Designed miniproteins, single chains, continued (2). Designs and how they scored, part 9

Each design is a single chain, and the fold is of that chain. pLDDT is the mean over its residues in the fold that is shown.

## One batch from the design tools (miniprotein)

Design m4280
Fold by ESMFold2-Fast:
Structure m4280 (fold): chain A 120 residues (1-120)
Amino acid sequence: SEIERLFRSDDPVERVRAFLLAGKLKDKKTVSRLLFAAAWENFPKEVRKAAYLAAGLAKSTAGLGFATHFLIENGVSAKEMVEFEEIYRLAYEGKIDEAIEKFRKDASPEVKEVLDEIFG
């Protein structure tokens, strides 16, 4: 699939795009597969934020435990964990605009363009 192709890209921006598309489509199965794959790799912060946003949008809890375990093992701070969990919670509760705004705040220009393309 196109989402799987994007996720296999060496470009972290395309990996963000893969998660956000799966989340917007509310494709729980695809989000769970991507979260499981992400749990075994040290992805950049923006890809991890996209994973939590996608999981919240799809209301998926499958794989999230693996992603969280991997973050702890790779030294993600408690402050960053709170940020990721808040994005997930807001999206899960249907506060989608608030979740996207929190993601956007610290996002690179390239990731902001992806957010606008998918959710604008």
Scores: mean pLDDT 78

Design m4281
Fold by ESMFold2-Fast:
Structure m4281 (fold): chain A 79 residues (1-79)
Amino acid sequence: GKQAVLERIAAFKARVEALLAAPRIDPAEVDALKAEGEEILQQLYKLYQKGEISQQEFNDLTRDIQERLGAVEAAAEKD
């Protein structure tokens, strides 16, 4: 349901922040976070299709996840 996906997003955000704050980027965590972000995006789309979230919530949440995935990819490129 919506609440479980929002909690999953919060956990994903915390993991991204931990990765970016680390003195060295962990390549295994980069791969894991890329996979997790894609799964979250798929779950958000399913919630939107079911009418469990609004179009604005879908757009805002997907943008936030995509921006964080971009930050993960950029951090991996610097190492």
Scores: mean pLDDT 87

Design m4282
Fold by ESMFold2-Fast:
Order: structure tokens, then sequence, then C-alpha cells
Structure m4282 (fold): chain A 91 residues (1-91)
């Protein structure tokens, strides 16, 4: 069963994803790329941060989403931010 510490960590990581300095469409694409996080897509797309975070916490408590799924989307956004930073410097 997922612990409160694991839930708190995953929610905090997802808050950082939502606060990413990339366009919202890029955040939506990253979240949609992780199959278990797809139920969050409508709320992320709408900018409904509170509902997105509340649904994530519920899915984590039910074991329908795992901490690794949140880490995967965080990593995907980090790679996209790096690609965009390199393109700005080299083009």
Amino acid sequence: MVSEEQIAFAVREFELVLDSPVPREVIVAAVASVPRLRPLVPYVEAGDRERALALLEELLRRGEVEVRDVVEVSTALGVEELKRAVDRVTK
C-alpha cells in the first residue's frame, strides 16, 4: 500500500510539473504520454490545478497510479526543457 510520504512526494513532484516554464500544451503532452496519468489530462489542459492534484492523490491512494509514473512525466519534461534550451543556444 502506498504510504503518506510517497503520496506527498508524488504530489509535490507533480506540482513542479505544473509549474514548469514550458507551454501548457507541452505539459499536457508529457502527462498524456504516461498511460496511467491520462485521467489527469482534462484538468491539466483546463489549468484546474486543484482538481488535477486532488485526482492524482486519489489515484495514488487506490494504487491506480504509482510514484514512478509521476517521476516519468517529470523526467520527460526535464528532457524537453533541455532540448528547448539547447535549441535556443545553437539556433
Scores: mean pLDDT 79

Design m4283
Fold by ESMFold2-Fast:
Structure m4283 (fold): chain A 88 residues (1-88)
Amino acid sequence: KEEELKELTKSKDKKVKAKALLELGKIYAEQGKYDKALEYYLEALELFEELDDKKGIAEVLKNIGELYEKKGDLEKAKIFYEEAKKLE
């Protein structure tokens, strides 16, 4: 799954690439590799913003919120959750 997702990050389709980056971020966050997960989330966020994909942007922001919650940074988690909610 991880190798398949890494292959999809090479896609010329920005939406496919953004979704693959988001899924890789989730995998690394589950492994406790928070800095790496954040890096993938920020790349996915940039692509969804270029696409004006509000659903994609909200999904990434929610996952960044969950990442900060897992890190114990509840204040940052709240900010990202609130930004995601504004897009729904």
Scores: mean pLDDT 86

Design m4284
Fold by ESMFold2-Fast:
Formats: sequence, C-alpha cells, structure tokens
Structure m4284 (fold): chain A 57 residues (1-57)
Amino acid sequence: GEELAKKILESFSDVPLELIVALLEREIEEAKTSKDPAVRAKIPTLEAALEVLKSKL
C-alpha cells in the first residue's frame, strides 16, 4: 500500500499524479485478465497503492 505508493511517487516525480493513477489503473485491469497466479497475486498490493495515490488527488 503506502510503501509502494511512495516508491512510485519517488520513481515518477516528474509525472503528474493524475497520469500515475491512470497508468496504475490500467496495470490492475491487465493483471485481472491474466491467468498467471503470480501476476494476480500482485493485485491487492496494486489496489492498495492506488487507493493511497487517489487520496492525494
């Protein structure tokens, strides 16, 4: 959740927050269509990070 959100913000400091949120939403949707259990296992962490980032909008 918070740790991943912070890491994303530090890695993409020059990117608008709205674009970061949009890109993360796309990543989550792609992960949801995956048949790979390892990819799907990342979804809760990505969704928690998205909630933290959206709270800053």
Scores: mean pLDDT 79

Design m4285
Fold by ESMFold2-Fast:
Structure m4285 (fold): chain A 73 residues (1-73)
Amino acid sequence: SMSEAMLEAKRIAEESLRESGGDAEKAAELAKKRLEEKGFTDVKAEVRGNVLVVTATDPKTGARVKAEVALPE
């Protein structure tokens, strides 16, 4: 099951993709900015094949979280 931090990271990635009109590069930049604004550290957002991958460190637990969002065709 996903932790609260993983669920938040996934929600931010999905919302960023929606607001970017499916533009994966813009979505990655937006997701990184929003996660950093929420206190996440060591944030990486990158496109790998047909997936937007976000990794970050949860400021509450220090744990690494990973979220993957499928890109639209």
Scores: mean pLDDT 82

Design m4286
Fold by ESMFold2-Fast:
Structure m4286 (fold): chain A 77 residues (1-77)
Amino acid sequence: SMRDELRDMIALLEELRREAERLNAPQSLLDYIDQILSQAQALLAQPNPDKHEVIMVGASLGLAQMGVSVWRQEAER
């Protein structure tokens, strides 16, 4: 269900935020992850979240994962 997908995305975003913080990623990246988390939580609060909006949260999560990947690479140098 869309609600199950949102819950999975929220769990991934929370894990991603903890990793980004551990890697000392820029505050702008942490703020971006927090913004996506707020959007996902707002959608989850709706009884029937819009599928298109859920897909857009997924796309934003993908961009956030790419952002954290850059800082993961720097930490492994």
Scores: mean pLDDT 87

Design m4287
Fold by ESMFold2-Fast:
Structure m4287 (fold): chain A 83 residues (1-83)
Amino acid sequence: KKEEIEKLLKEAEEMRELKKEYEKKAEEAREKLRKEEEEAKKGSEKELRRVKTFGEATVGVYEIGAAVYSTSEETLLKKAKEL
């Protein structure tokens, strides 16, 4: 059972690394969205709305990814404790 625990801990570490990557991508997407909104404000209301909709969706996808990997890490750590 020790080998099973070690495997679960290694998988949890991999999930933690993926979580950090997606958190970084979400942060970069938020920064990009802020810059694009500032540029779009110089144009039409329709363009600003388009930039916001697409940018918010992009941020959301990365935030969901980070949450999924965070939950996977917690699940793996819980299983390791039960062994």
Scores: mean pLDDT 83

Design m4288
Fold by ESMFold2-Fast:
Structure m4288 (fold): chain A 64 residues (1-64)
Amino acid sequence: MPSSSEIFAEAVKLTTTLPSEEAAKLLKYFTNKAAELQKTVDSETALALALEELKEKIKKIEEE
């Protein structure tokens, strides 16, 4: 399983294809989602789940 730092690096890398303002908003969403999920699961699992939701959001933005 990737470490927390590796998951965060992947999230940052995914947002580099977007305008800086949108990238900042998506990274904020990712960190907030991970923090909320950490109430019910471990930090690494929370970050992995938040990363998958971030990928889904970016895919929808790129398709529009």
Scores: mean pLDDT 78

Design m4289
Fold by ESMFold2-Fast:
Structure m4289 (fold): chain A 97 residues (1-97)
Amino acid sequence: SEMELTKLLFRLLAEGSELYLLMKKMNVPQSEIDKIIELYNQFLLAIANRDIEQARETRKQLIEKMKEVNVPEDFIERLQELMDEVIATLERIEKER
């Protein structure tokens, strides 16, 4: 449902803020943080444009980049599950059209 998707997007916004603060606390270089935030924004834009293939690709790149900068595995798994739920919800909405 559109309401389910909206709630998931608010959760993504909150998790994105926590990711930013976590990377700052870990002393990740600002240039790497900027790249991760850009990928996060590209994922959100793909969802807004209902571009499922772009969302899947951006999710993959974001997960790889988070691993490169040593974001904790538990945080990566939680964010991955949330992104997967967003994509699955969007796929259900598109299929019902």
Scores: mean pLDDT 88

Design m4290
Fold by ESMFold2-Fast:
Structure m4290 (fold): chain A 66 residues (1-66)
Amino acid sequence: PDELIEERIKAMKERIEREGLSLEQQLQQYQNLLAIAERVGASQEIIDKIKAEIAKIQAEIAAKNQ
């Protein structure tokens, strides 16, 4: 489960760079990935990585709206 989720995180980062996804689109994608990771019983380390990315994106959205 962890390896599959880590591969999805890597693919998501590559897609964000390639397609120029908005911060709001990035947030939605990572929130969806978090829900999947929690359902498949991914390790706390993987869940924490996804939550850290979500927190970073939320901070960037907040900064952009200042």
Scores: mean pLDDT 81

Design m4291
Fold by ESMFold2-Fast:
Structure m4291 (fold): chain A 96 residues (1-96)
Amino acid sequence: DFAKHILDYLKKRNIKLSPEQLLRLLVAVVAELANKPGKEAFAPYILKDFIPKEINEKSLTELIKAIERVMNVDLSKVYSKEKLDEILDRLLPDFV
């Protein structure tokens, strides 16, 4: 659901991100959803080995689980479609 939501959001807006840009965006989004300041700066460095070779629902789901582990966040407790759209609308201009 979370992975599909991100992919649908990007597709609807015709936004193309590299795997590294997508990783940085996902870490920022997770930090905002969980209200965990500071961890977002560290997580992309740790997660570089988890960057997928191709971006699809499966690889994105695996990446999100890696982000949850590294940041010690349970997205199921903080996930809301409305909150995710708000965060994406606010953060995405800084990535394009």
Scores: mean pLDDT 76

Design m4292
Fold by ESMFold2-Fast:
Structure m4292 (fold): chain A 63 residues (1-63)
Amino acid sequence: MSLIQQLSKALSDAFRKLGSLPTDLMQFLSDTEKRVRQALAQGDLQAVKDAINDALQKIKDYL
């Protein structure tokens, strides 16, 4: 599974498990999505990997 697919799955799982996300977690995920999109537009795959890994850790720490 690609990192983008892993992030998508983690977000779906978080929505299913929590029903609704706290504002701080939603803001963090929104900021992460923006950074991933910007990195992809620039072709910076390392920045994409770092942003996704940070998001996955944040989601796991929260759950």
Scores: mean pLDDT 74

Design m4293
Fold by ESMFold2-Fast:
Structure m4293 (fold): chain A 87 residues (1-87)
Amino acid sequence: LVERALEAARAAAEAIRAGDLAAAEAHEAEVVRLIRELIEQGKEEEAKRVLAYGQILAGEAAEERGIATEEDRKQIEKLRKKLEELE
């Protein structure tokens, strides 16, 4: 389940890089669905890691496309630090 969620997050980031926002939205919806399944299985820590990782990947893709704001960059950096703490 975690691996499937991470694959969906990577696919969303790749869609953002390609400029396919509809595909990016579909993959992000799948990430949210899989995170919900992790929470329902009592895997809250895994769900938090997937959420943070997915947001970092999406933010990096948005930055590569030049659509990331300064607030987005600060939020990504904050999430990176939180993800490191969960290791």
Scores: mean pLDDT 72

Design m4294
Fold by ESMFold2-Fast:
Structure m4294 (fold): chain A 87 residues (1-87)
Amino acid sequence: TVKDAIAKAKEYVEKGDFEAAVPHITAAFMVPEKEVHAEVYYLLAIASLRGPKPSVQLAEFYRDQALKFGLPESKLEKIKKEIEELK
């Protein structure tokens, strides 16, 4: 299910295993639900900051996309904090 795909993507992103997260992120992104799109962009933003070459610019792009789909404030603040810590 899409919930399982998001859960697996989150698990792999948390581990720093972005490569393993990608197919689950992609599967979730195919679902035309605003909440799912917000979560997918959130996970992409976090993954952009935790890779071997962190990209603040890419993370900010995904953050803005997640906001358009209604990302919760707590997750938005987590992205902002990680971006600030990386700079």
Scores: mean pLDDT 76

Design m4295
Fold by ESMFold2-Fast:
Structure m4295 (fold): chain A 95 residues (1-95)
Amino acid sequence: SSMAEATQRAREEGERLNAEAYELLKKAFLEAGSSTPEKALEIMRETLRELEELLDRAKALADQSPEIAPEVLGGMSGLVAQARAGVETYERLVK
């Protein structure tokens, strides 16, 4: 059915959003770790902004397909929390 196909596409989109978020965070930590604290803070702030945008997209998918919500939102929320912790860490270092 078109609804079952829509749910499958939502699941695949959720997987792509989680993979994109993971790669963004991984790249950000690598770049931040090789940068000055000031540059690392800029990298982490931009990465947090991008991850929050991906989380909003994931929430929209979860609203349309509640059956995929635990898988999509759980991972995304964790990645956003890690990026936020990174921002807080570098904010303390550049004080």
Scores: mean pLDDT 87

Design m4296
Fold by ESMFold2-Fast:
Structure m4296 (fold): chain A 82 residues (1-82)
Amino acid sequence: SELEQKAEEYVNNAVEAYQKGDLNGFVDYLSKAAAIYKKLGDEDKANLVRLRVEELLADKPNKEELLKKFETTFNKELEELK
């Protein structure tokens, strides 16, 4: 579906953001991808996105702030995908 393609685009954009050191962009893109996967009922992919965020932010000094941003964006995007 178009939404599945959009989620994959967000994942690819997140990888690029992470490689550039743009952790805010990384979190924003992955939270949007996770919201789409959740809306599509693909809980396995939604959970894998969450685990990847946790893993890649585990050693970052601003991990708590970034995880809060992830949840805020995820919830907003999930509501908008009604």
Scores: mean pLDDT 87

Design m4297
Fold by ESMFold2-Fast:
Structure m4297 (fold): chain A 82 residues (1-82)
Amino acid sequence: MPAGDAARGKELWERLGGGDLHEVNGEGGTGGPSLDPEVLKKLSDEFLFEMLANPRAYSNLPDFGLTEEEVLDLVAYLRTLR
């Protein structure tokens, strides 16, 4: 999988309100799965990509209309969480 830009992924994550729905390192909302690094390492990059590219398949959320590059940026950002 090509590497995304983690800095762009962080900006996109904040713009989408990701912190309100997902707990990251013990902070944020509980509406989605925990995004602690220990949880994230159990998920494949392929699964993270698919979940972000097709959120309606995994939740009642609308399609965010993300491009492939934006999804890769988000995956790169989530992989920086340690």
Scores: mean pLDDT 62

Design m4298
Fold by ESMFold2-Fast:
Structure m4298 (fold): chain A 103 residues (1-103)
Amino acid sequence: NAALDAFVAAVKALRDEIDKLPEENQIIARIFIHYALKEMRKAADAGDVEKMLEIVRELMETLVTLFGVDPAIADAVVESFRAAVEAGIDPKTLIDAFEKAFR
């Protein structure tokens, strides 16, 4: 699925950006990511797609602002998530893909 593949590619690019950070910052960034994914899973269980999009946007803003992640990569994660949901991909599949990239 093209929309899912685009999201997976965007999340892998985000992982590669995090992996370029100093090791301490990688650990802290991964904590933020894991916490956000946990909150997204709660929103998905409630069927609240708007809350999931809000969590993704807030996480990406945090990664850009606190860790210097490239805004273009952050934007690609947000837009590919939105596009995949609009294409009918189960939001839980997107959370699973995101979690897999940051294991």
Scores: mean pLDDT 88

Design m4299
Fold by ESMFold2-Fast:
Structure m4299 (fold): chain A 58 residues (1-58)
Amino acid sequence: MLFEKIEEKVREAGEEAMAAIGKTATLSDQESGKRLRDKAVELAKELGEYTKKLLEEE
């Protein structure tokens, strides 16, 4: 249960960061926006997976 709560918090933070970056990138340039958004999504996914693995293995 505690493991799941930590993972959820990390995932939520990643999603919020992605939304903020997406907004800012769209105002700046669409091409740059796509790159930033894609990178934010990848980072959020990795953080979620790493957190899950850490909690499962440790």
Scores: mean pLDDT 65

Design m4300
Fold by ESMFold2-Fast:
Structure m4300 (fold): chain A 81 residues (1-81)
Amino acid sequence: VEAAKRAAEGMAKAKTDFERDVYLALFEMVLGIYIANGQPEEAYKAAEEALKILRESGAPEDVLKHVEDALKYYKELAEKA
């Protein structure tokens, strides 16, 4: 959760599209690790917290949509578990 939160904060603070994409990749990597460990509920919580941070920081709509899509995906995985 902490690593995903830091990645979200990095995305919010990113000054360039490249920096934002790097933090987005790190965020997705952390979520993938939770899934690989059989923890879809933790991936969902991490995505939910990240979306909250990004919304509060005024992140671009494309970034918000990407994280919202990830949140829906991980929520479905958590419900299936």
Scores: mean pLDDT 74

Design m4301
Fold by ESMFold2-Fast:
Structure m4301 (fold): chain A 86 residues (1-86)
Amino acid sequence: MSKIELELDVEVGMLRISVGVAEMLGELSDALRAAIDRALDLLADPSTPTSEKLAALDRAIALARAEGLPVIARNLERIKEILLKQ
């Protein structure tokens, strides 16, 4: 596993924890959950172009910010930064 792949896996894991906490607290909207699930599905698919992965992440970041979930927005931004370095 490359260092970049490991960093991506760690940040995806941190995102999953933050999403789980927000869901338990009833703070996670259906729209934001769907946007995050879409971004994670695209990230897991090696055939998906980086541009489509970035677009899905940008949508999820915008929704997380609009809903006042800064930890989730930050986790998504870190994933985006790792993809941009590839």
Scores: mean pLDDT 84

Design m4302
Fold by ESMFold2-Fast:
Structure m4302 (fold): chain A 98 residues (1-98)
Amino acid sequence: TINKDIDKILEKTKPELKSIYESLFDAYVAALKYDKSETEAKLNNLKQLIKATKLTNEQLKSLEVDLRSLGTYLKNIGLPDLAKLFFNLAEEIKKMIS
């Protein structure tokens, strides 16, 4: 189910957003390995990439929803501390929306 959701996110992603969603997937894989430090580093790298890429408000909203979805999956499998990192980035993205 989770892998199919990730595949659907990547499939619907415009070419210019593919690197952003691939970086999001890297952060999620680090979280599944229970590595909080690597997850934080990958999410910080993702945040810098988001700031460097001029995203529309619609693209930022979609990314916020996808981050919250991944955070919910992590929480449901018993990783609430890692889930919180994804929710925190989603809140930061929400603040970027005009």
Scores: mean pLDDT 80

Design m4303
Fold by ESMFold2-Fast:
Structure m4303 (fold): chain A 94 residues (1-94)
Amino acid sequence: SMKEKIKEQLERLKELLTELLEKETDPALAARIRELIGRVDRLLEELDSLSEEEAVKRWEEIMAEAATLAQEIHDRLGEDPSPTLERLEKIAKE
């Protein structure tokens, strides 16, 4: 089902966000990563009670936020965001 796919995608996103959090030394960016992990956890809890359409919408909002956060982290470090953005795109397509 679409919800089962979203659940698997949310679990993979949480793994990526946890990896980013473990490497993050900036407390403000770490706080934003923790907030996004909290949003992932909330959607996982709500998923069975939402319509498929609403679940997709919430997932798309979370993915957009994750991409923005990844870009900001890498911009501040002077690093290429492409590897992290490619991982996010792969999660979204699978």
Scores: mean pLDDT 81

Design m4304
Fold by ESMFold2-Fast:
Structure m4304 (fold): chain A 80 residues (1-80)
Amino acid sequence: GAVEFNNLKKLFLDSFKVFLEKNGFTDEQIEENLEKVKSLIENGHIDFIIDIMEELLNNGIDPDIVQEIIDNLKKLKELL
């Protein structure tokens, strides 16, 4: 339902923000990236975000946090 969707969306956004902070993004860049991924989810393009995150995982970039982001996105996709 809407409560579960909003909770998973928050978990995704929180984990993605942590990833951006750990990788040296500025507060302005973090805000811009969060708005972009929100727009992608709202327009039904969640698979594009998953594909990008899986590419980062395949390249060995922050595997623990990237895997958490992917897991949250996949759970969110199941509710769409």
Scores: mean pLDDT 86

Design m4305
Fold by ESMFold2-Fast:
Structure m4305 (fold): chain A 81 residues (1-81)
Amino acid sequence: SEEEKREQIINEFMSEVNKLIQEAYENLDKKDFEEFVNFVQKKVDEFMEMYKNNVPVSELEKKAKEIIKEIRDKLKELLEK
């Protein structure tokens, strides 16, 4: 069902976010980690707003991938300081 696919997208998205937060915690100093977590929180809030607005599964899946890429790019930026 579409609902089961939505739940799968949310679970995979949150799993990937948690992995990136853990990597940041292990590799960034406290200041850069706080900046990273604030960035991630804004992106997660954006994604959850789309979920609440019941956007199509295809749009939700695309947005999840885009946000994960943005979070990865932010982590890379902070690691390369």
Scores: mean pLDDT 88

Design m4306
Fold by ESMFold2-Fast:
Structure m4306 (fold): chain A 90 residues (1-90)
Amino acid sequence: SKVEEAMKEADRIAEEHWDDPELTSEEIAKLAEEVLEEFQEFLSKMSKEELRELLEKVEKQKPGTQLLAQRVMAQSPPDVQEKLREIAEE
């Protein structure tokens, strides 16, 4: 599924950086910007339900992966942002 593919990619990227305790919020934001393009296609093709499932899976991951995912979601296209807003209202 697209959710599983996105999670594998997120884990791969996060594993390279999340063991560094010196990563600042600015550095995490920079990493999120760099990975956004890799995720943009998956995120834009995801339904609201698939995005909800992705968020639930992210919440079960290590703090570094969660923070990176939050930053990527915040920088996502408007259509993805709208779906995230609707999920947050549930």
Scores: mean pLDDT 67

Design m4307
Fold by ESMFold2-Fast:
Structure m4307 (fold): chain A 92 residues (1-92)
Amino acid sequence: KMEELLKELEELAEKLQPYIDEVAENRDLELAKKFQEIFREILAEEVLHVPPEELTPEQITQALQRLEEEDPLKLLEVRKKYLEKLLELVEA
């Protein structure tokens, strides 16, 4: 159910907040780039089924807009997977 996914996303975001704040405050461009790379990989694998290096910013924007309109539940699942991978990266 959507409310269950939203709660899981909130809990993951809370756990990640200190790391997000660290990136923002210290302008950790390397960590920010790793976050962007993970998001790109998830979109390429889960949504577009193309190599991540072939994704343009325009294709990413269009894919996110389509998911919001056509499959908002899938968008939440993609966001959950993204946050889970970020948490694994920072806790490693």
Scores: mean pLDDT 76

Design m4308
Fold by ESMFold2-Fast:
Structure m4308 (fold): chain A 64 residues (1-64)
Amino acid sequence: EKYRELAENYRKKAEEYMKQGKLDEAFYWRELARVYERAYNDPSWTDEDLEAEIAAVRAAYERN
């Protein structure tokens, strides 16, 4: 429920950044949306798995 709404909101945010030509920000929000979408669709995912994937996405964005 909550993860589905977050994924949808983050997809919309990525689209807004893409329209502004801010590709790095668009990529970041798109990847976060994918993480939450996976968490929503995979009942075996734990809060620890979600936290680890979010941290990985943030680390990748900070490196760019």
Scores: mean pLDDT 79

Design m4309
Fold by ESMFold2-Fast:
Structure m4309 (fold): chain A 63 residues (1-63)
Amino acid sequence: APPATHTRTVLDVDTNVKTTVTLSAANELVGVESDKESKEAEEFKKRIEAVVRNGAEASRAGV
């Protein structure tokens, strides 16, 4: 059986901030956590949230 949630780790090449994204079994965004907290990390988290939401939607739409 698939896990209730899945995690993916994204590294910001510029700031070397490690961000972990938690998705539900339906590929919906559940949580986003950064290894470091700063304005740059917050902006990166916001971009990751947008990319994950857009990517999950596109995948579900069969694009």
Scores: mean pLDDT 68

Design m4310
Fold by ESMFold2-Fast:
Structure m4310 (fold): chain A 86 residues (1-86)
Amino acid sequence: KEEAFKKHVELTKKAESPIEAIMVGSMAAALAPTKKEGVRIFVEGLGYVNGISMARTLLDQAVKEGLISEEDLEGLLQLVYDNTKK
């Protein structure tokens, strides 16, 4: 389980499109030790493929579902922007 999680995190970094980032990131999120960490990995992957608007939508939904706080949303959105610079 931990090994599978690490592999999916690496695959998320290699995503070349928003669709690929969604597929791999959602699997990494499902395997994450916590729901908050899963959301973080998912949106980080979207940053690598310039999926900023989609990351915002997912973060808003995660706040509504109680998976992250509104404060976490701002920090995670910044991670998406930072990953986009790479």
Scores: mean pLDDT 68

Design m4311
Fold by ESMFold2-Fast:
Structure m4311 (fold): chain A 58 residues (1-58)
Amino acid sequence: SIQDRIAEMEREIAILRERYEELSKSDDVLKQTIAGLLGAAIANTQAMVEELRKKAAA
């Protein structure tokens, strides 16, 4: 269902956010760069969740 998909995506976002926080605390420029890419992926996935929520409410 759409609700199951939203829940799964939100669990994935939580995992990505935890990894993002860990990498962004590093002084390593490569790890900080990877954190930036993860941040973009999180934002994109959140936008998809918002779209699915709108479809589920229709």
Scores: mean pLDDT 85

Design m4312
Fold by ESMFold2-Fast:
Structure m4312 (fold): chain A 84 residues (1-84)
Amino acid sequence: DTQKALEALEKIKKAAKERHKALLENDFARHQAILDELDKEVAPYAPAVEKQLAAGNPEVLAAIKEAEELLKKLREELAKKREE
């Protein structure tokens, strides 16, 4: 279901932005709480995202790329904070 895949990706993108904001504020507890809630919310949608990725759906591919870019920025920020 395209709609489920897009809904999951929007949740991931929104959570990634909020997690990044929390990291910039050195609020690691908030970062972790957002991640834990997101994992619970999006886990059931993983098969729908995988199916749409395999189908080459342009909207889902674009949303995945956007989510990946946001997650890359989060990983870079987490790496910086690990050294503090």
Scores: mean pLDDT 76

Design m4313
Fold by ESMFold2-Fast:
Structure m4313 (fold): chain A 68 residues (1-68)
Amino acid sequence: MTPEEVRAERDRTVDNLRTGAKTSQILGKIDPENADYYKKSAEALEEQMRQAEKDGGERARKLEAEAA
């Protein structure tokens, strides 16, 4: 897998998680009785986004180093 492919996979994963977090935020606004649940869900998805960003970045850098 090339560094470009790794970054593309990372970006796709981050986009999916971002969409989930945004959906949870919207649901929290229309269902205020469950707002805390949706807030926690959005926060968990944002944490997963940060982890995916980090892991993808590290993998891409390692592949670039091997190619050098």
Scores: mean pLDDT 80

Design m4314
Fold by ESMFold2-Fast:
Structure m4314 (fold): chain A 74 residues (1-74)
Amino acid sequence: SHAAVSDQFHAELQRLGEALQAARAAGLTSPEQLAAFLERERDRILAEMRARGADERTIALVGAFLDGELAAVR
């Protein structure tokens, strides 16, 4: 359902935030290292959302949102 896909997206964003904090604590502090890490996490989130039934329009919107958030972290 669309509600389940939305709940999955929020759960993935929480996991991304926790993973980013852990990566920074582990010494990933260069913009290049953080960008590579976040790009891998973005791809993982999109793949997991597809697996949970998100349509391609939803994936495009989520991808655009994540790309904006990743740019803001640099």
Scores: mean pLDDT 76

